Designed miniproteins, single chains, continued (4). Designs and how they scored, part 18

Each design is a single chain, and the fold is of that chain. pLDDT is the mean over its residues in the fold that is shown.

## One batch from the design tools (miniprotein)

Design m12600
Fold by ESMFold2-Fast:
Structure m12600 (fold): chain A 81 residues (1-81)
Amino acid sequence: HMENLKKQLEKQKTLLDIFDEAMERLKEIFTYVKENGSEEEFEKLAKDFLKVVDKLASQFDPETAKEIREKAKKLIEEVKK
């Protein structure tokens, strides 16, 4: 019982680490699309990204899920400057 809980917590922590690393790379991708793509392409990418983020966030507790969603929104807003 306790071992299964520890395994789930380790997996969630690894997913958060992967998410943070992916956010840095995604910022580069979003910046590239903003500079070289159309506004339509940027908006589509942002919508698709937020859908993926929502699915990921739903695997966590409400507080962590809120943080994940806010980080994603902030990334998009920062690139839209």
Scores: mean pLDDT 77

Design m12601
Fold by ESMFold2-Fast:
Structure m12601 (fold): chain A 70 residues (1-70)
Amino acid sequence: HMEHREIHIYIQAPSKQQADELIEKAVETAKKEMEKRLADGSLQGKKVTVKITAETADGSVKTVEIEFEG
């Protein structure tokens, strides 16, 4: 049986464009970190869902989800 974990990252940005840029950067950072953990065996038998939510000053909210399995 696989262990399931969730990580949620919250971002506040002054504009939609900046929110989108920050989400992209957070996605890249999360992928690199998780790829390292997959390579060294730290995630063997685990499923990790990373959720990145950005809220802008105009009230817009955007969420992106990425899953990793070891």
Scores: mean pLDDT 79

Design m12602
Fold by ESMFold2-Fast:
Structure m12602 (fold): chain A 79 residues (1-79)
Amino acid sequence: MSPRDVILEEFEKKVEELIEQAKNGMPVEEAEEKLKELLKETLERLRNDKSISEREKTLALARAIAEASEFLLLLRKLE
């Protein structure tokens, strides 16, 4: 149980909320902008948390990028 896991869990929850909103008619452009802001917020939280090692920050960033990529693929399918 690491601070990294908490930040990633919150990120994944917000991405899941965006997926549900997109399925319910949110425009793709709006969903993409919200995803960009969510990524910026998550990156800033990871960068500013002194309890997370550089290695853990790198892994967390990679996981956030992977999750964002899956969401972009899902948006393509909804169009």
Scores: mean pLDDT 76

Design m12603
Fold by ESMFold2-Fast:
Structure m12603 (fold): chain A 79 residues (1-79)
Amino acid sequence: APIELTDEQVQQLVAALEAELPGIFARLGLSPEEAAKFRRLARGELTGDDLSPAELAKHRAAYREVAAWARERAEQLAA
């Protein structure tokens, strides 16, 4: 079923994600430099070709964690 969120719920989700990101990065063993590259990749400032194979693997794991967290939180807000 489609998840319908209000603008306020979207802002709450974004704020909650920003609070959770340091914990996700720490659990996946990302250095501050790798965490900065993740944010740049997410903003489209970098491509996968700009990363080493090891960095790319960590970034893919981080994307999966963020996507899973965001989906679960959005479902909780919509319920």
Scores: mean pLDDT 73

Design m12604
Fold by ESMFold2-Fast:
Structure m12604 (fold): chain A 84 residues (1-84)
Amino acid sequence: SDREQLLRLIALILEAIGYEIEADKKLKEGKIEEAIELYKKAKEVLEEALKIAKENPLVSDETIEEIEKKIEEVNKKIEELESL
């Protein structure tokens, strides 16, 4: 159902936030490769969330744009770290 997919979307967003927090922690510890892997996991989870959001009529265009912006931010972080 649309409501079940909405709960899945929320769970995926929270999972992505968790990976980003762990990645930031690894960066502060100088563990660049581990941080990159965690940001990549966050990106994969956000891309899954975006697919669900776009297919769900209960999700606002504003929410979709926020997810897309977050994916761009995480991707830029990965590219910056991979250039080190």
Scores: mean pLDDT 89

Design m12605
Fold by ESMFold2-Fast:
Structure m12605 (fold): chain A 89 residues (1-89)
Amino acid sequence: LDEQLQQLLSSAPPEVQQLVQQFLQLLKEGKLEEAFELLLELEQNYRSKYPELVSLLHQRFGQAIMDALDQGNVDLATKLIKQLYEASK
């Protein structure tokens, strides 16, 4: 988990590493709407160059939505699932 993420991050430029760290911090704080906005930015700017990294972040965001559902934040989680699905086109 951490080893795979660290390996992928070590080959990314510092600006990408900073954005990924910010994204992970937002997930840890439960700020899922802000994390989603940052995930969209990462998808648009870095998916083509760092597809494995961005895919891993997408999976981590999905897990955070599931954790929110387990915590009873059903409306927020449902909204974010729908937005994530629509953003995947």
Scores: mean pLDDT 79

Design m12606
Fold by ESMFold2-Fast:
Structure m12606 (fold): chain A 83 residues (1-83)
Amino acid sequence: SELDKLIKELEEALKKGDVEKATKYLSEALKIDPNDIRIVSAVLRTIAYSPDPEKARETFEEALKKINNQEFIKLFNSLSTRP
């Protein structure tokens, strides 16, 4: 699907530390479905399993700042917190 393709490209951008591409692909994925748990799950998995988890996390955080999507930020926080 289009969303799966965007998620894959987002994963690659996060691994490479490419803020510009991460922002682009995250923004495009959110236009398809801003509440899709698959986006959050893919981001969390990519950060955890990245060769450089700190770089991946920093790249994602920079992308979030540029997008500033409050609904997605709420969803991400709710899913990234342990019960």
Scores: mean pLDDT 76

Design m12607
Fold by ESMFold2-Fast:
Structure m12607 (fold): chain A 100 residues (1-100)
Amino acid sequence: SMERLEEELRQGAVDLALRLASKKKLSIPEKTVLIFAVGIALEFGDVEAVKEAIDNLYKNAKYDPKGYADVLRDIATLARKYGHDEVAEYAEKKAKEIEK
């Protein structure tokens, strides 16, 4: 059924986003995949999983501050696109905290 496929896509996207966000180093392809996975989670309204990914990115940002801040800004852009302004503001706040 479509509902089962949508749940598999949502769960897969959440699992992938959280796994990648927990890494101390992300390649350029991994950053792209992470942003895509977060976009899917946002489309399904999985706000709590996206906030957890933002927190994990922030915790690991010390190893690549500029790259992780850029990813957080891309997440903020996607969150606004999907109508999750509070998530976007949270991601922007964490990006600014990294860049100071």
Scores: mean pLDDT 88

Design m12608
Fold by ESMFold2-Fast:
Structure m12608 (fold): chain A 93 residues (1-93)
Amino acid sequence: MVELLKMEVKLEGTTVYITGEVSSDKPIDDVVASVQSLATGETQQAALVDKSEEGNKYTFKWKATFPVGAPVVASMTVFVDGEGYTSPLVRSP
């Protein structure tokens, strides 16, 4: 079973930090995070900067940089056994 536990989005100037927590009883094949600037409408696939595993819990950290510091919305998708599991959209502060 795959469960998307938590997703957090933090904005520091023009840089967006995304943290996702996932529970999976199977190996994760791939993980992506998409982030959209609400000021420009620009969408980026965020760069994965850190990954950690503790039992069945995985923590992923992503980073993206936009030309303008503004609120963003982000989602993550986790791929396990050929199935994609997508988080709800999370808005930055």
Scores: mean pLDDT 83

Design m12609
Fold by ESMFold2-Fast:
Structure m12609 (fold): chain A 88 residues (1-88)
Amino acid sequence: DEEWQRLLEEWREREKKLLEKAEELKKKAPEDEIVHLELQIELGELQLEALDELERLLGRTTADMEAARAKLEAKIAELKKKLEELKK
């Protein structure tokens, strides 16, 4: 139980930090927007895959895991849309 809660919180924090880091990189170098968007998408997809593996290992999905997945999927979709817009 305690370990379960810690593990779920850790995955949520990793998602947050990875996306925040990618956003800061984009802010510092706007001329490389395509490269930064691709990095943000890649980091988000890796985090989503890790969450899928965690769900598989635990044999079930919690409300927190579902919320993290939905938020991550939404951010990835938004980033992909921005990338397509930049490519025109």
Scores: mean pLDDT 73

Design m12610
Fold by ESMFold2-Fast:
Structure m12610 (fold): chain A 76 residues (1-76)
Amino acid sequence: EEEKLKELQKIEKELRKLADDYIERFAGTNPEAAGRIAYLYEEALRKMRQHSDDLDKVKEIFEEAKKEIERIAAEA
């Protein structure tokens, strides 16, 4: 239980750092991309918290969000 909570927090921090870095990068040059990344981060965070007891599902949500965020960043 304690261990699962720590893993969830680690994954949440990694996603937040990824999103924040891209949002800062695009805020001045491509605000639309920054907004889309912020929205994806919020949605992923909500889904991860909804499935906090299922670490495999949390990891799946994280990987999907990371892929989508990186795709938007590459197209920006």
Scores: mean pLDDT 84

Design m12611
Fold by ESMFold2-Fast:
Formats: sequence, C-alpha cells, structure tokens
Structure m12611 (fold): chain A 104 residues (1-104)
Amino acid sequence: MKPPKGFGAQAAEAALKAGIKGFNITVESGIAMINVDLALAALALKEEGKPNTVPEAVKNFDKIKPETLIRAAEKYGLSPEFIDALKEAAKDAKNAKEVIEKVF
C-alpha cells in the first residue's frame, strides 16, 4: 500500500500543535528536520504523560505500544485515513516503530 498524501505533514503539524519540545534539535547533514517517525513517537509519549522530547522519542520508540500510537493520533487530530492506515499496520506490528515502518 502506498502512504496517503499529507501523512508526514499531518504528523509534523500535530507534534507542533501539541507543543513537543526539541524537534528542531534533530540535525541531519547540518539541516534541522522534523522526522515523521519521531513526531508520531513523541505524540504517543505525550499521551502516556512521559517526557516527549526528540531524544526521549528516539530512546523509547521501540517501547511504545501500537495502541498508544493510535490513541495519540486520534487525540491530536490526524485524519481518519491516517488513523485507519496506522490501525491496519498495527495488526502485524509489535511496537510503534514497526507500525510507522509499515505505513511509510
């Protein structure tokens, strides 16, 4: 399945609206970037009431349950199409990292 258009933009916008701190500290080749996978992981950590900076998202990405990721996506206003794609990917995924790898 090809990812639906706008999923990356939706994840980045939701993370920014949620006030997730430190996303601009992620640097690749001198460019500060918001990575979609880290944006979704940080939203899931915020839903659990845990520290949700970019370093914490990287550290805990493989420990986030698929159900927590889906709940965060619903709470922070991702589209129904994006949520359905995450739910479908979650059927065969053990953690949020595997869900995101199947969608993107």
Scores: mean pLDDT 66

Design m12612
Fold by ESMFold2-Fast:
Structure m12612 (fold): chain A 85 residues (1-85)
Amino acid sequence: MKEAEEILAEDPSDSLNVARAIGAEFAAQLDRGEELAEEFKKLLEEGVKEEEALKIIEEKVKKEGVHPLAVTVFYVEVKSYLKKK
């Protein structure tokens, strides 16, 4: 039997499938925010100062027109990372 996710994808007339598609779009922005956070961590590992690394990511966000949800996820991840150390 196919997994529930595949079954939902096969039936686009179902309102639950619409909700699932919206969730997948949100998940993509969450992944983008996490990707930006990993890039920030990599800059710190390369010896870039926290303030400078943040400016680099902010410039990238500005140039690429990154979705506000992804930007929010980025700041949450960065704040969590900095508190851990």
Scores: mean pLDDT 72

Design m12613
Fold by ESMFold2-Fast:
Structure m12613 (fold): chain A 104 residues (1-104)
Amino acid sequence: ARRIREEVLPVGAAETPEEVAALVRELVERAADGSALALVLGSIGASPEHVDAMVEAARAVAAELGVEALVRGVTMPASTSFSDLLDAMERAAAEAAEELRARL
């Protein structure tokens, strides 16, 4: 049976797609165990378009490394606490893992 890993990666509004790609590469390489990956990128105060660019960078890295992945983005208002961001990202990762399980 294929295992699914749930991972959340907070990203800053000033982080570039290239920086996010490097972080995702490190995350995937650290856990090269044949698992499928449900990954959520989340940011506080960034635009949805910025988070979408990070999600596309993460998808490109997963595809390059041959990892079956479902990547989601979460954007929260600037007034959001970091704890609330993490809670939202963890919920989204669990939902992504359920979708990915249905596709495997």
Scores: mean pLDDT 80

Design m12614
Fold by ESMFold2-Fast:
Structure m12614 (fold): chain A 60 residues (1-60)
Amino acid sequence: MQPKKLITITLERRVVDGQEVTVITIEAEDGSVKTAEVPGRDPEAGVQAALKLIEELEKS
């Protein structure tokens, strides 16, 4: 009944098989966690993925 509030966003760069991957994790006050993986090192793509996860969290 209360809206979900975001408390943490984590961005992590990884190298898998010589390719860079960005992992995004978000966490809400109610303990809900969402993750997404984006290929490459593009910070814009990482931010876009984070925003999408936040929107999914708000729908829950």
Scores: mean pLDDT 72

Design m12615
Fold by ESMFold2-Fast:
Structure m12615 (fold): chain A 85 residues (1-85)
Amino acid sequence: SELDEELDLIEEYAKEKFPDSYEEITKLLEEIRKSTNPEEQFKLLDEIGKILMKNAKTPKELAVITVLISSAYFLILREERKKKK
């Protein structure tokens, strides 16, 4: 799904930029992939965003993280809307 592709981008970014946090982020991403509850997915995504933002050192890194997390957020909303007609 498009959500899985976006989560893969978050995983790649974390692996490249924040290897010390990679394992924790990967576990949270897997929990999002397993969840069918959008409220649960949003809470997990918020936690990932906080970890990434805490580790960011530059305004550019903060901007990239914001785009990645926001994109995943909108994809979760789109999947939820698709279920409700």
Scores: mean pLDDT 83

Design m12616
Fold by ESMFold2-Fast:
Structure m12616 (fold): chain A 78 residues (1-78)
Amino acid sequence: MVEKYEEELTRLLLTDPDKAGDLVREALEKDSEEAKAILEAAERILQRQAELARQVQGPDGEALAEQLEQQEAELLAK
């Protein structure tokens, strides 16, 4: 079930990212029902990350980027 694999992948990403990567890589090599569920779970996680990045890259994300550019310029000027 996709939802179960989404939970498992999220847990693995927090505790053991290498295992999460191995699960997705193995799923890409296998054409099974389980592999398809793992790939769909990975797609859902990527979609959520994209949504979160879109929020960060909103007005607050633009302000953060501007502050980082200013700090970098100040560091390079020293």
Scores: mean pLDDT 66

Design m12617
Fold by ESMFold2-Fast:
Structure m12617 (fold): chain A 74 residues (1-74)
Amino acid sequence: MEEVERQLEKLREEGEKAGLPKELIEKALESFRRIAEEHHLSPEELEEVREKLYKTALDLQKMKELVKKYGITE
């Protein structure tokens, strides 16, 4: 539990430093909490999940910017 909270704090800090929107950071944090609750993960596995969620949040932000810039929806 404590290690989960530590990883959540790191994920929040990394997202804020990268300039991610609070909504996207919160979604990443919620996903991390759900994964940690559903699986018995080691500290190393939790860190890997945090890194993957952070990268996914960055990719989602880039996708959202592309959709807005190029108008993929009619």
Scores: mean pLDDT 78

Design m12618
Fold by ESMFold2-Fast:
Parts: sequence; structure tokens; C-alpha cells
Structure m12618 (fold): chain A 75 residues (1-75)
Amino acid sequence: SPEELFAETKKIMDKIYEKVKERLSKATPEEKRVLLRQFRATLDDLVATLPPEYQDEFRAYADEKIAELEKEIES
């Protein structure tokens, strides 16, 4: 179902987020830029695969995760 697909996609994103966050904590400034770029691209791809009714909600969630990672870089 679309709802089940949304839930599974969110779980996949959460797993990717944790891996990216761990790598960012150990990364050089150059590596941090690459990791954020890759994460943004992955999120854009995931949003594009979802049904329209879930895209706005997932985009909002994705934007919050990107903002959290950007704060990690500044810290």
C-alpha cells in the first residue's frame, strides 16, 4: 500500500541518516561537503519515487534531516 511504502521509505531514510551522521562526525571539511551532497541527492530521489499524497510530508521530513546535518557541520 502507499502508506506501507511511505513507512518503509522513511525507515530506509532513517538508516541512511544515521550512517551519514556517523561519517560526518569523523569527516574532513571536504568529505562533509561530499556527504551532504550525496545525502541531498538520495533524498530527492526518494521523494520522487513516492505517491504525490506523501511527497510534501516526506519533503518536510527530509528538509529537517538536512538542516540537522548542516548544524552538525557547524558544531
Scores: mean pLDDT 81

Design m12619
Fold by ESMFold2-Fast:
Structure m12619 (fold): chain A 93 residues (1-93)
Amino acid sequence: ASATVTLPDGMKATVTVNADGSVTLKVEIDGKVVGEATFPAVPGARIGVAFQGPDGRWYLAEATVMPDGSVRLEVRDGETGEVVASATFPVTG
């Protein structure tokens, strides 16, 4: 299972549930991977990938395992902390 959030200027964040039950957060700009992290899918687990956009601004893509077993993906502006994009999906094996 995976969820993708698309941002302006070719930015894309994808969360994937792996066969071993871990979660991978991947950030791409114009099809190039600029950040990737993998973590266990336990309730309350959180992982972030900070990346610089094409305009020089910093963003934070963050995946959180919710108490109900879903994963929430948020992309935040690094300057303001504002959520610019988000998605939530279930992590069922």
Scores: mean pLDDT 76

Design m12620
Fold by ESMFold2-Fast:
Structure m12620 (fold): chain A 57 residues (1-57)
Amino acid sequence: KKKEVDELTEELLRDVQERSALIQKLKQENPDLAAQLQQQESERILKVQEQIEKILS
């Protein structure tokens, strides 16, 4: 119902999902590149989880 807050949340979620989808596709075509991107994505997810915990706390 709060579009501004919703848009920010959707943008972040979409970015993470798009990266994950790309990494999965790359695993079939270029596993080395997929591994590099997977590491970057893991770091991003950890930061997002930390941010959520701080907000929740």
Scores: mean pLDDT 70

Design m12621
Fold by ESMFold2-Fast:
Structure m12621 (fold): chain A 63 residues (1-63)
Amino acid sequence: MKVTDDEVAAAVEEMSKGTEEQYQKAGEGGDLALQTGSKQVMLDKSKDVKEKVEEVIKKAEEE
């Protein structure tokens, strides 16, 4: 089983964009608590996405 680097890049970009848009929406809507929570979610998801990309690469390397 193999995953192309194109598919991995597309998945990472899609997830990253979703998080960025959510953060911007919170900023526009203007709840301070919501903005703070959104920033934390963005950081957490960025780390999670990176770890998932590494796991996908590792799995592709296995096969």
Scores: mean pLDDT 62

Design m12622
Fold by ESMFold2-Fast:
Structure m12622 (fold): chain A 99 residues (1-99)
Amino acid sequence: MAEARALAEELAQAILEGDKERAEALLDEFLERYGDDPEAIRLAADAIVEAAEQAKTKEQIEMAKELLMRLLRAAPDDIELITYLIGRILRVIGLLLDM
């Protein structure tokens, strides 16, 4: 979990820096290492949402939404996890509507 958290924090930082290529590469690494771990995926989703909430540009929030949708597509067949991720995506969409 500590390594998953560190990687999720790096992903959040890439979003806040507007570095889409780095954010996508970090998500790919996260999914390779932790794609089968529902707890790790929730942790990554939370970090992405926190980055979106701190973001000051529409592009950063749109990046967070795209990354959450990629997490949803890669998520294991876990209804609770899928429902959680949908809630996280809706939260980020709400941030875009308030801009």
Scores: mean pLDDT 86

Design m12623
Fold by ESMFold2-Fast:
Structure m12623 (fold): chain A 65 residues (1-65)
Amino acid sequence: MTLSADEARERMLELLETDLSLPELKVRMLEILAQATPELRARYAEPIYNARSKEELREIVESIG
C-alpha cells in the first residue's frame, strides 16, 4: 500500500521520538519513503540520506507535505 505524504511524515515523526541513532533513523525513514509515492521518495530521499543530525532530520520531515 502506497503511503501518503501525511502518513509518511507521521511515521517519521514517531521515529524521531525514539532513542534510535542517526544512522538507524535514516535507515528506518528511507524504508518509510520506499513505501511512499515515487515523487515523495525522489524529493526527500537525498535530504534524509545527507542529514547530519537528528535536528536536520526533524526539519526535513516537518517540511513533507
Scores: mean pLDDT 83

Design m12624
Fold by ESMFold2-Fast:
Structure m12624 (fold): chain A 90 residues (1-90)
Amino acid sequence: DLAKEIANMSIEEIGEMLKSLFSKHANDLSDEVIEELKDFLEKLKEGIKNSPLSEEEKQELISTLDWLLEQLERQREGARLLREREEEER
């Protein structure tokens, strides 16, 4: 089931989801949405570690997910700063 879920939620689809959110208002993205995405990616990492995938495949996928987590962390900080700034500059 996890393998099927990972196959349906490929890096491409996850990338499209993040791209859609970034396209909408990456710098104003809510902390709640970012935390939900981070939690989702962390759970994917856990699922990959417990999957029947090869060690090589697991490392490649986890590396990609770690990169995505770093991007979300950067956006989270930027979104926080800009959100407060926008509230001030209305």
Scores: mean pLDDT 63

Design m12625
Fold by ESMFold2-Fast:
Structure m12625 (fold): chain A 63 residues (1-63)
Amino acid sequence: MSELELLYQVALDAGLISSVAEFFDFLEKYLKGLPRAKSDLEAVRLAAERMSELTGKKIEIPK
């Protein structure tokens, strides 16, 4: 689950969450509101884009 670990670290660094419990709440609140993704990679991209919008910070998914 490297993509989920990446999102967790980015959310911690952005100050959106402070614990694992808040991370799961964040996923339920924000990711379930996203359009249906065609793939896991698209879902991660949509999550990163949403986080960038909420924080005003450039969030990149490593290649």
Scores: mean pLDDT 62

Design m12626
Fold by ESMFold2-Fast:
Structure m12626 (fold): chain A 88 residues (1-88)
Amino acid sequence: MEKELEEGIKAVEELVGKEVAEELRELVERYLEAEREGREEEAERIRREILETIQRTLLLKQGVKTEEQVEEDIARLEELRKRYEAEL
């Protein structure tokens, strides 16, 4: 579970950037603390919040360009430019 949540944060970081990933990391830390202290109801609530945040962020990714997507767009444009120069 801990590893699964951490992998989810890393996926979000790659898709929408570090700010959302940092927020999720703080939620994960609070979840782990509540679970260690035996606060089962609080841990369950935080766990749900983490999963909902990840799901919402993944749905919104289609409308948000990450730095990686911008770099891919630039690389694609440069490749098109090279093909154009080869035809001339």
Scores: mean pLDDT 61

Design m12627
Fold by ESMFold2-Fast:
Structure m12627 (fold): chain A 87 residues (1-87)
Amino acid sequence: SSLSEKLEKLLAELEKTAREAKAAGLSDEQTLRLMIETMYKLAKELDLPEELIELIEKAKKSKDPNQREKLILQFVHLLLELLEESK
């Protein structure tokens, strides 16, 4: 499948995870942690580029909220760059 199709599936699962976390009464912080874990699991299952997997893995392992945010932003920027290149 194309990178675009993989991203669409990733976003759908993230939206599902966020809805289920809210229904379960989880905090925003707990929801964000689950979303990062969902991103990591799906990135590996969908065989996303190694660079994307590495960024999510670092975000999942990060203890610093600022470093975590920076890594997630780097993931989003790289993902958008790769999507543009795959046109």
Scores: mean pLDDT 80

Design m12628
Fold by ESMFold2-Fast:
Structure m12628 (fold): chain A 87 residues (1-87)
Amino acid sequence: SSLLEKAIQELKEIIKKLNEGEISLEEAKRQAVEIIDWVLENVELSPAERDLLLTLKEKILNAKTKEEFIEYVDKTIVLLHIARANL
């Protein structure tokens, strides 16, 4: 799905901006959650994929470090690649 490809690219851009110091961790979380919420509302996911995405959203929101945030966003990107292959 081109929609999932766009979401993946936007999540990668957030990681890049955070690593380059262009945005704060709090702003990166806000932007990542907006993308995840958009996917949950606009993409047909299996119940298992939806549940995992909701879990990753919670972990992203609760991340205390840049490194922890990036780990969970990377896991989200992997999930979206898997979901795209299943569509």
Scores: mean pLDDT 89

Design m12629
Fold by ESMFold2-Fast:
Structure m12629 (fold): chain A 64 residues (1-64)
Amino acid sequence: MEAGELFLKASVLYQQSRQLQEQGDRYYSQGNTDMGQRLYQQSEELRQRSKELLDEMDKLLEEE
């Protein structure tokens, strides 16, 4: 509901997505592509949710 609250939630999700991406990179470098892909998919999902929250925030900021 609150624009600032949505921004904070989006930031947390984005940070978590970065952690999963880094873990995925480690699995890829070990030749475990299956696990690497799985972690990248989870990272992408969190990043996408973060973007959705930022979009909601943007709309709220234009409310008069």
Scores: mean pLDDT 80

Design m12630
Fold by ESMFold2-Fast:
Structure m12630 (fold): chain A 68 residues (1-68)
Amino acid sequence: SISVEAAAEVARRAAERGDGSGAAAGAKLTNQGSGAPGNVEMARAAGEAAERGDGEAAYKYALQSGLA
């Protein structure tokens, strides 16, 4: 749970830099690289939010992938 929040923060920071791939990597850390459809969709959403520079949305999506 603590590591999930830390990984979600990686996605948030990457998004504030406009780094979509970094945000997706952060989301992947929260779901341990699971290929489950729901986890993949959350990681994709975090990356897309980061491409828009939306750090809060990227953080939320990454956090949900690990805590959902």
Scores: mean pLDDT 71

Design m12631
Fold by ESMFold2-Fast:
Structure m12631 (fold): chain A 92 residues (1-92)
Amino acid sequence: MSSRYARIAYDLVVQGRVTDATMYIVRATRLIPDSSVDDQIRAARYLSRTYRVAVRRGYDRVARLVRRALDTLVRVSTGRARDAARRARRRA
């Protein structure tokens, strides 16, 4: 599920495990279109947090991948999930 992989990516980025984090962001992004609304909302939250850490620490590749993941969320989601994705995207 996209939110589970987004959470793992966040935990890895906080630990400085940048390469592992990028793999989980990519996996989360692939699962986004098939995820439930609640799963997409949680994914947006973890991706937003991951972006904040990545920018603060200069993890440019992670920040770029998170922006692409949030763009995918905005594009494929609807209703309250799209609203959550747009809010996360504006804070990115």
Scores: mean pLDDT 86

Design m12632
Fold by ESMFold2-Fast:
Structure m12632 (fold): chain A 96 residues (1-96)
Amino acid sequence: SVIDQAKKLAEDTLKQLEKAKTPDEVVQLLDQFRDKVLSLPITSKAEAEELMKILGEFGTQAGKILIEKNFSYQTMMLALSLVTEVEVHIRGLMEK
């Protein structure tokens, strides 16, 4: 399902973030995650709501990883901004 794909993307991206050694790697991984999530064929409000929950958990876990790695505040804020951008997109789908 689309939701299973989203969960796998989040899990795989979190594992890659744990292995990241530079802020540039983090930015690249987050950009790839954003693009993949935005391309998911969400067709229902229920799918959108489930995807929002996945993104919320992703944002929380990604933030923890970035803090533990002692990456810059700017890198952490970029991660939060990308999660917010995707959430705004999904909320737009829920209103249709």
Scores: mean pLDDT 77

Design m12633
Fold by ESMFold2-Fast:
Parts: C-alpha cells; sequence; structure tokens
Structure m12633 (fold): chain A 80 residues (1-80)
C-alpha cells in the first residue's frame, strides 16, 4: 500500500538523520500519490501524520521524539 511505502521511506529517512523538512516533503508526496489513486483513507492518515509533525515542531518538541511518535502512529494504523 502507499501507506506502507510512506512508513518505509520515513523510517529510512529517520535512520539516515534527515531533517524534519525532508521527512514532511516525502510524506506530502505520498499523500498526493494516495489522493491521485483514490486512496482517501491512506491520504488522510499520511496528512494527519504531517499535521502531528508540523504542530510538534512548531511547539519545539524534540525532532527525534516527534518522528518516533509519527512512525509509531503510522505502524498502528497499518495494523488496523
Amino acid sequence: SILEKALEELKKLYENGASIDEMIEVLRRYAEEARKEGKVKEALFIESTIGLIEIGHFYGVDPKKLIESAIKALEELLKE
């Protein structure tokens, strides 16, 4: 699924020390792909994850904790 691809890429970016801006950009591309394919639920989940990252970053949450939380959220959504 597109959600699985987004999660895999997010994990790789996190392991490689990518910036929050780079991770948000990748997630935005996957959300757009999901919308183009009519996968509204997957698009919404990715967009919600972007929102979580952006809000946490704005309030000065530790980037590492923020991305770990985002990865965990997407993993839980994939189990359902």
Scores: mean pLDDT 82

Design m12634
Fold by ESMFold2-Fast:
Structure m12634 (fold): chain A 67 residues (1-67)
Amino acid sequence: APIENTDELKLYMYMTLLHEKKKRKLTLDEIQDLVAWMIDNPEETKEFAEKYATEEMIKEAEKQIEE
């Protein structure tokens, strides 16, 4: 079951990485690295999600991370 804060941060970070990695698509390895970073930094992860992750970004990125 997905956690809202974790999901929101994941989507926001996905959008941020897409902006920097426009040369190529995000791979499963890159997504795994994001998850690993979130696990190592749970406090900052939640704080960052609340600060930057907006519902609009979440909705847009949700469609991108699927598949």
Scores: mean pLDDT 56

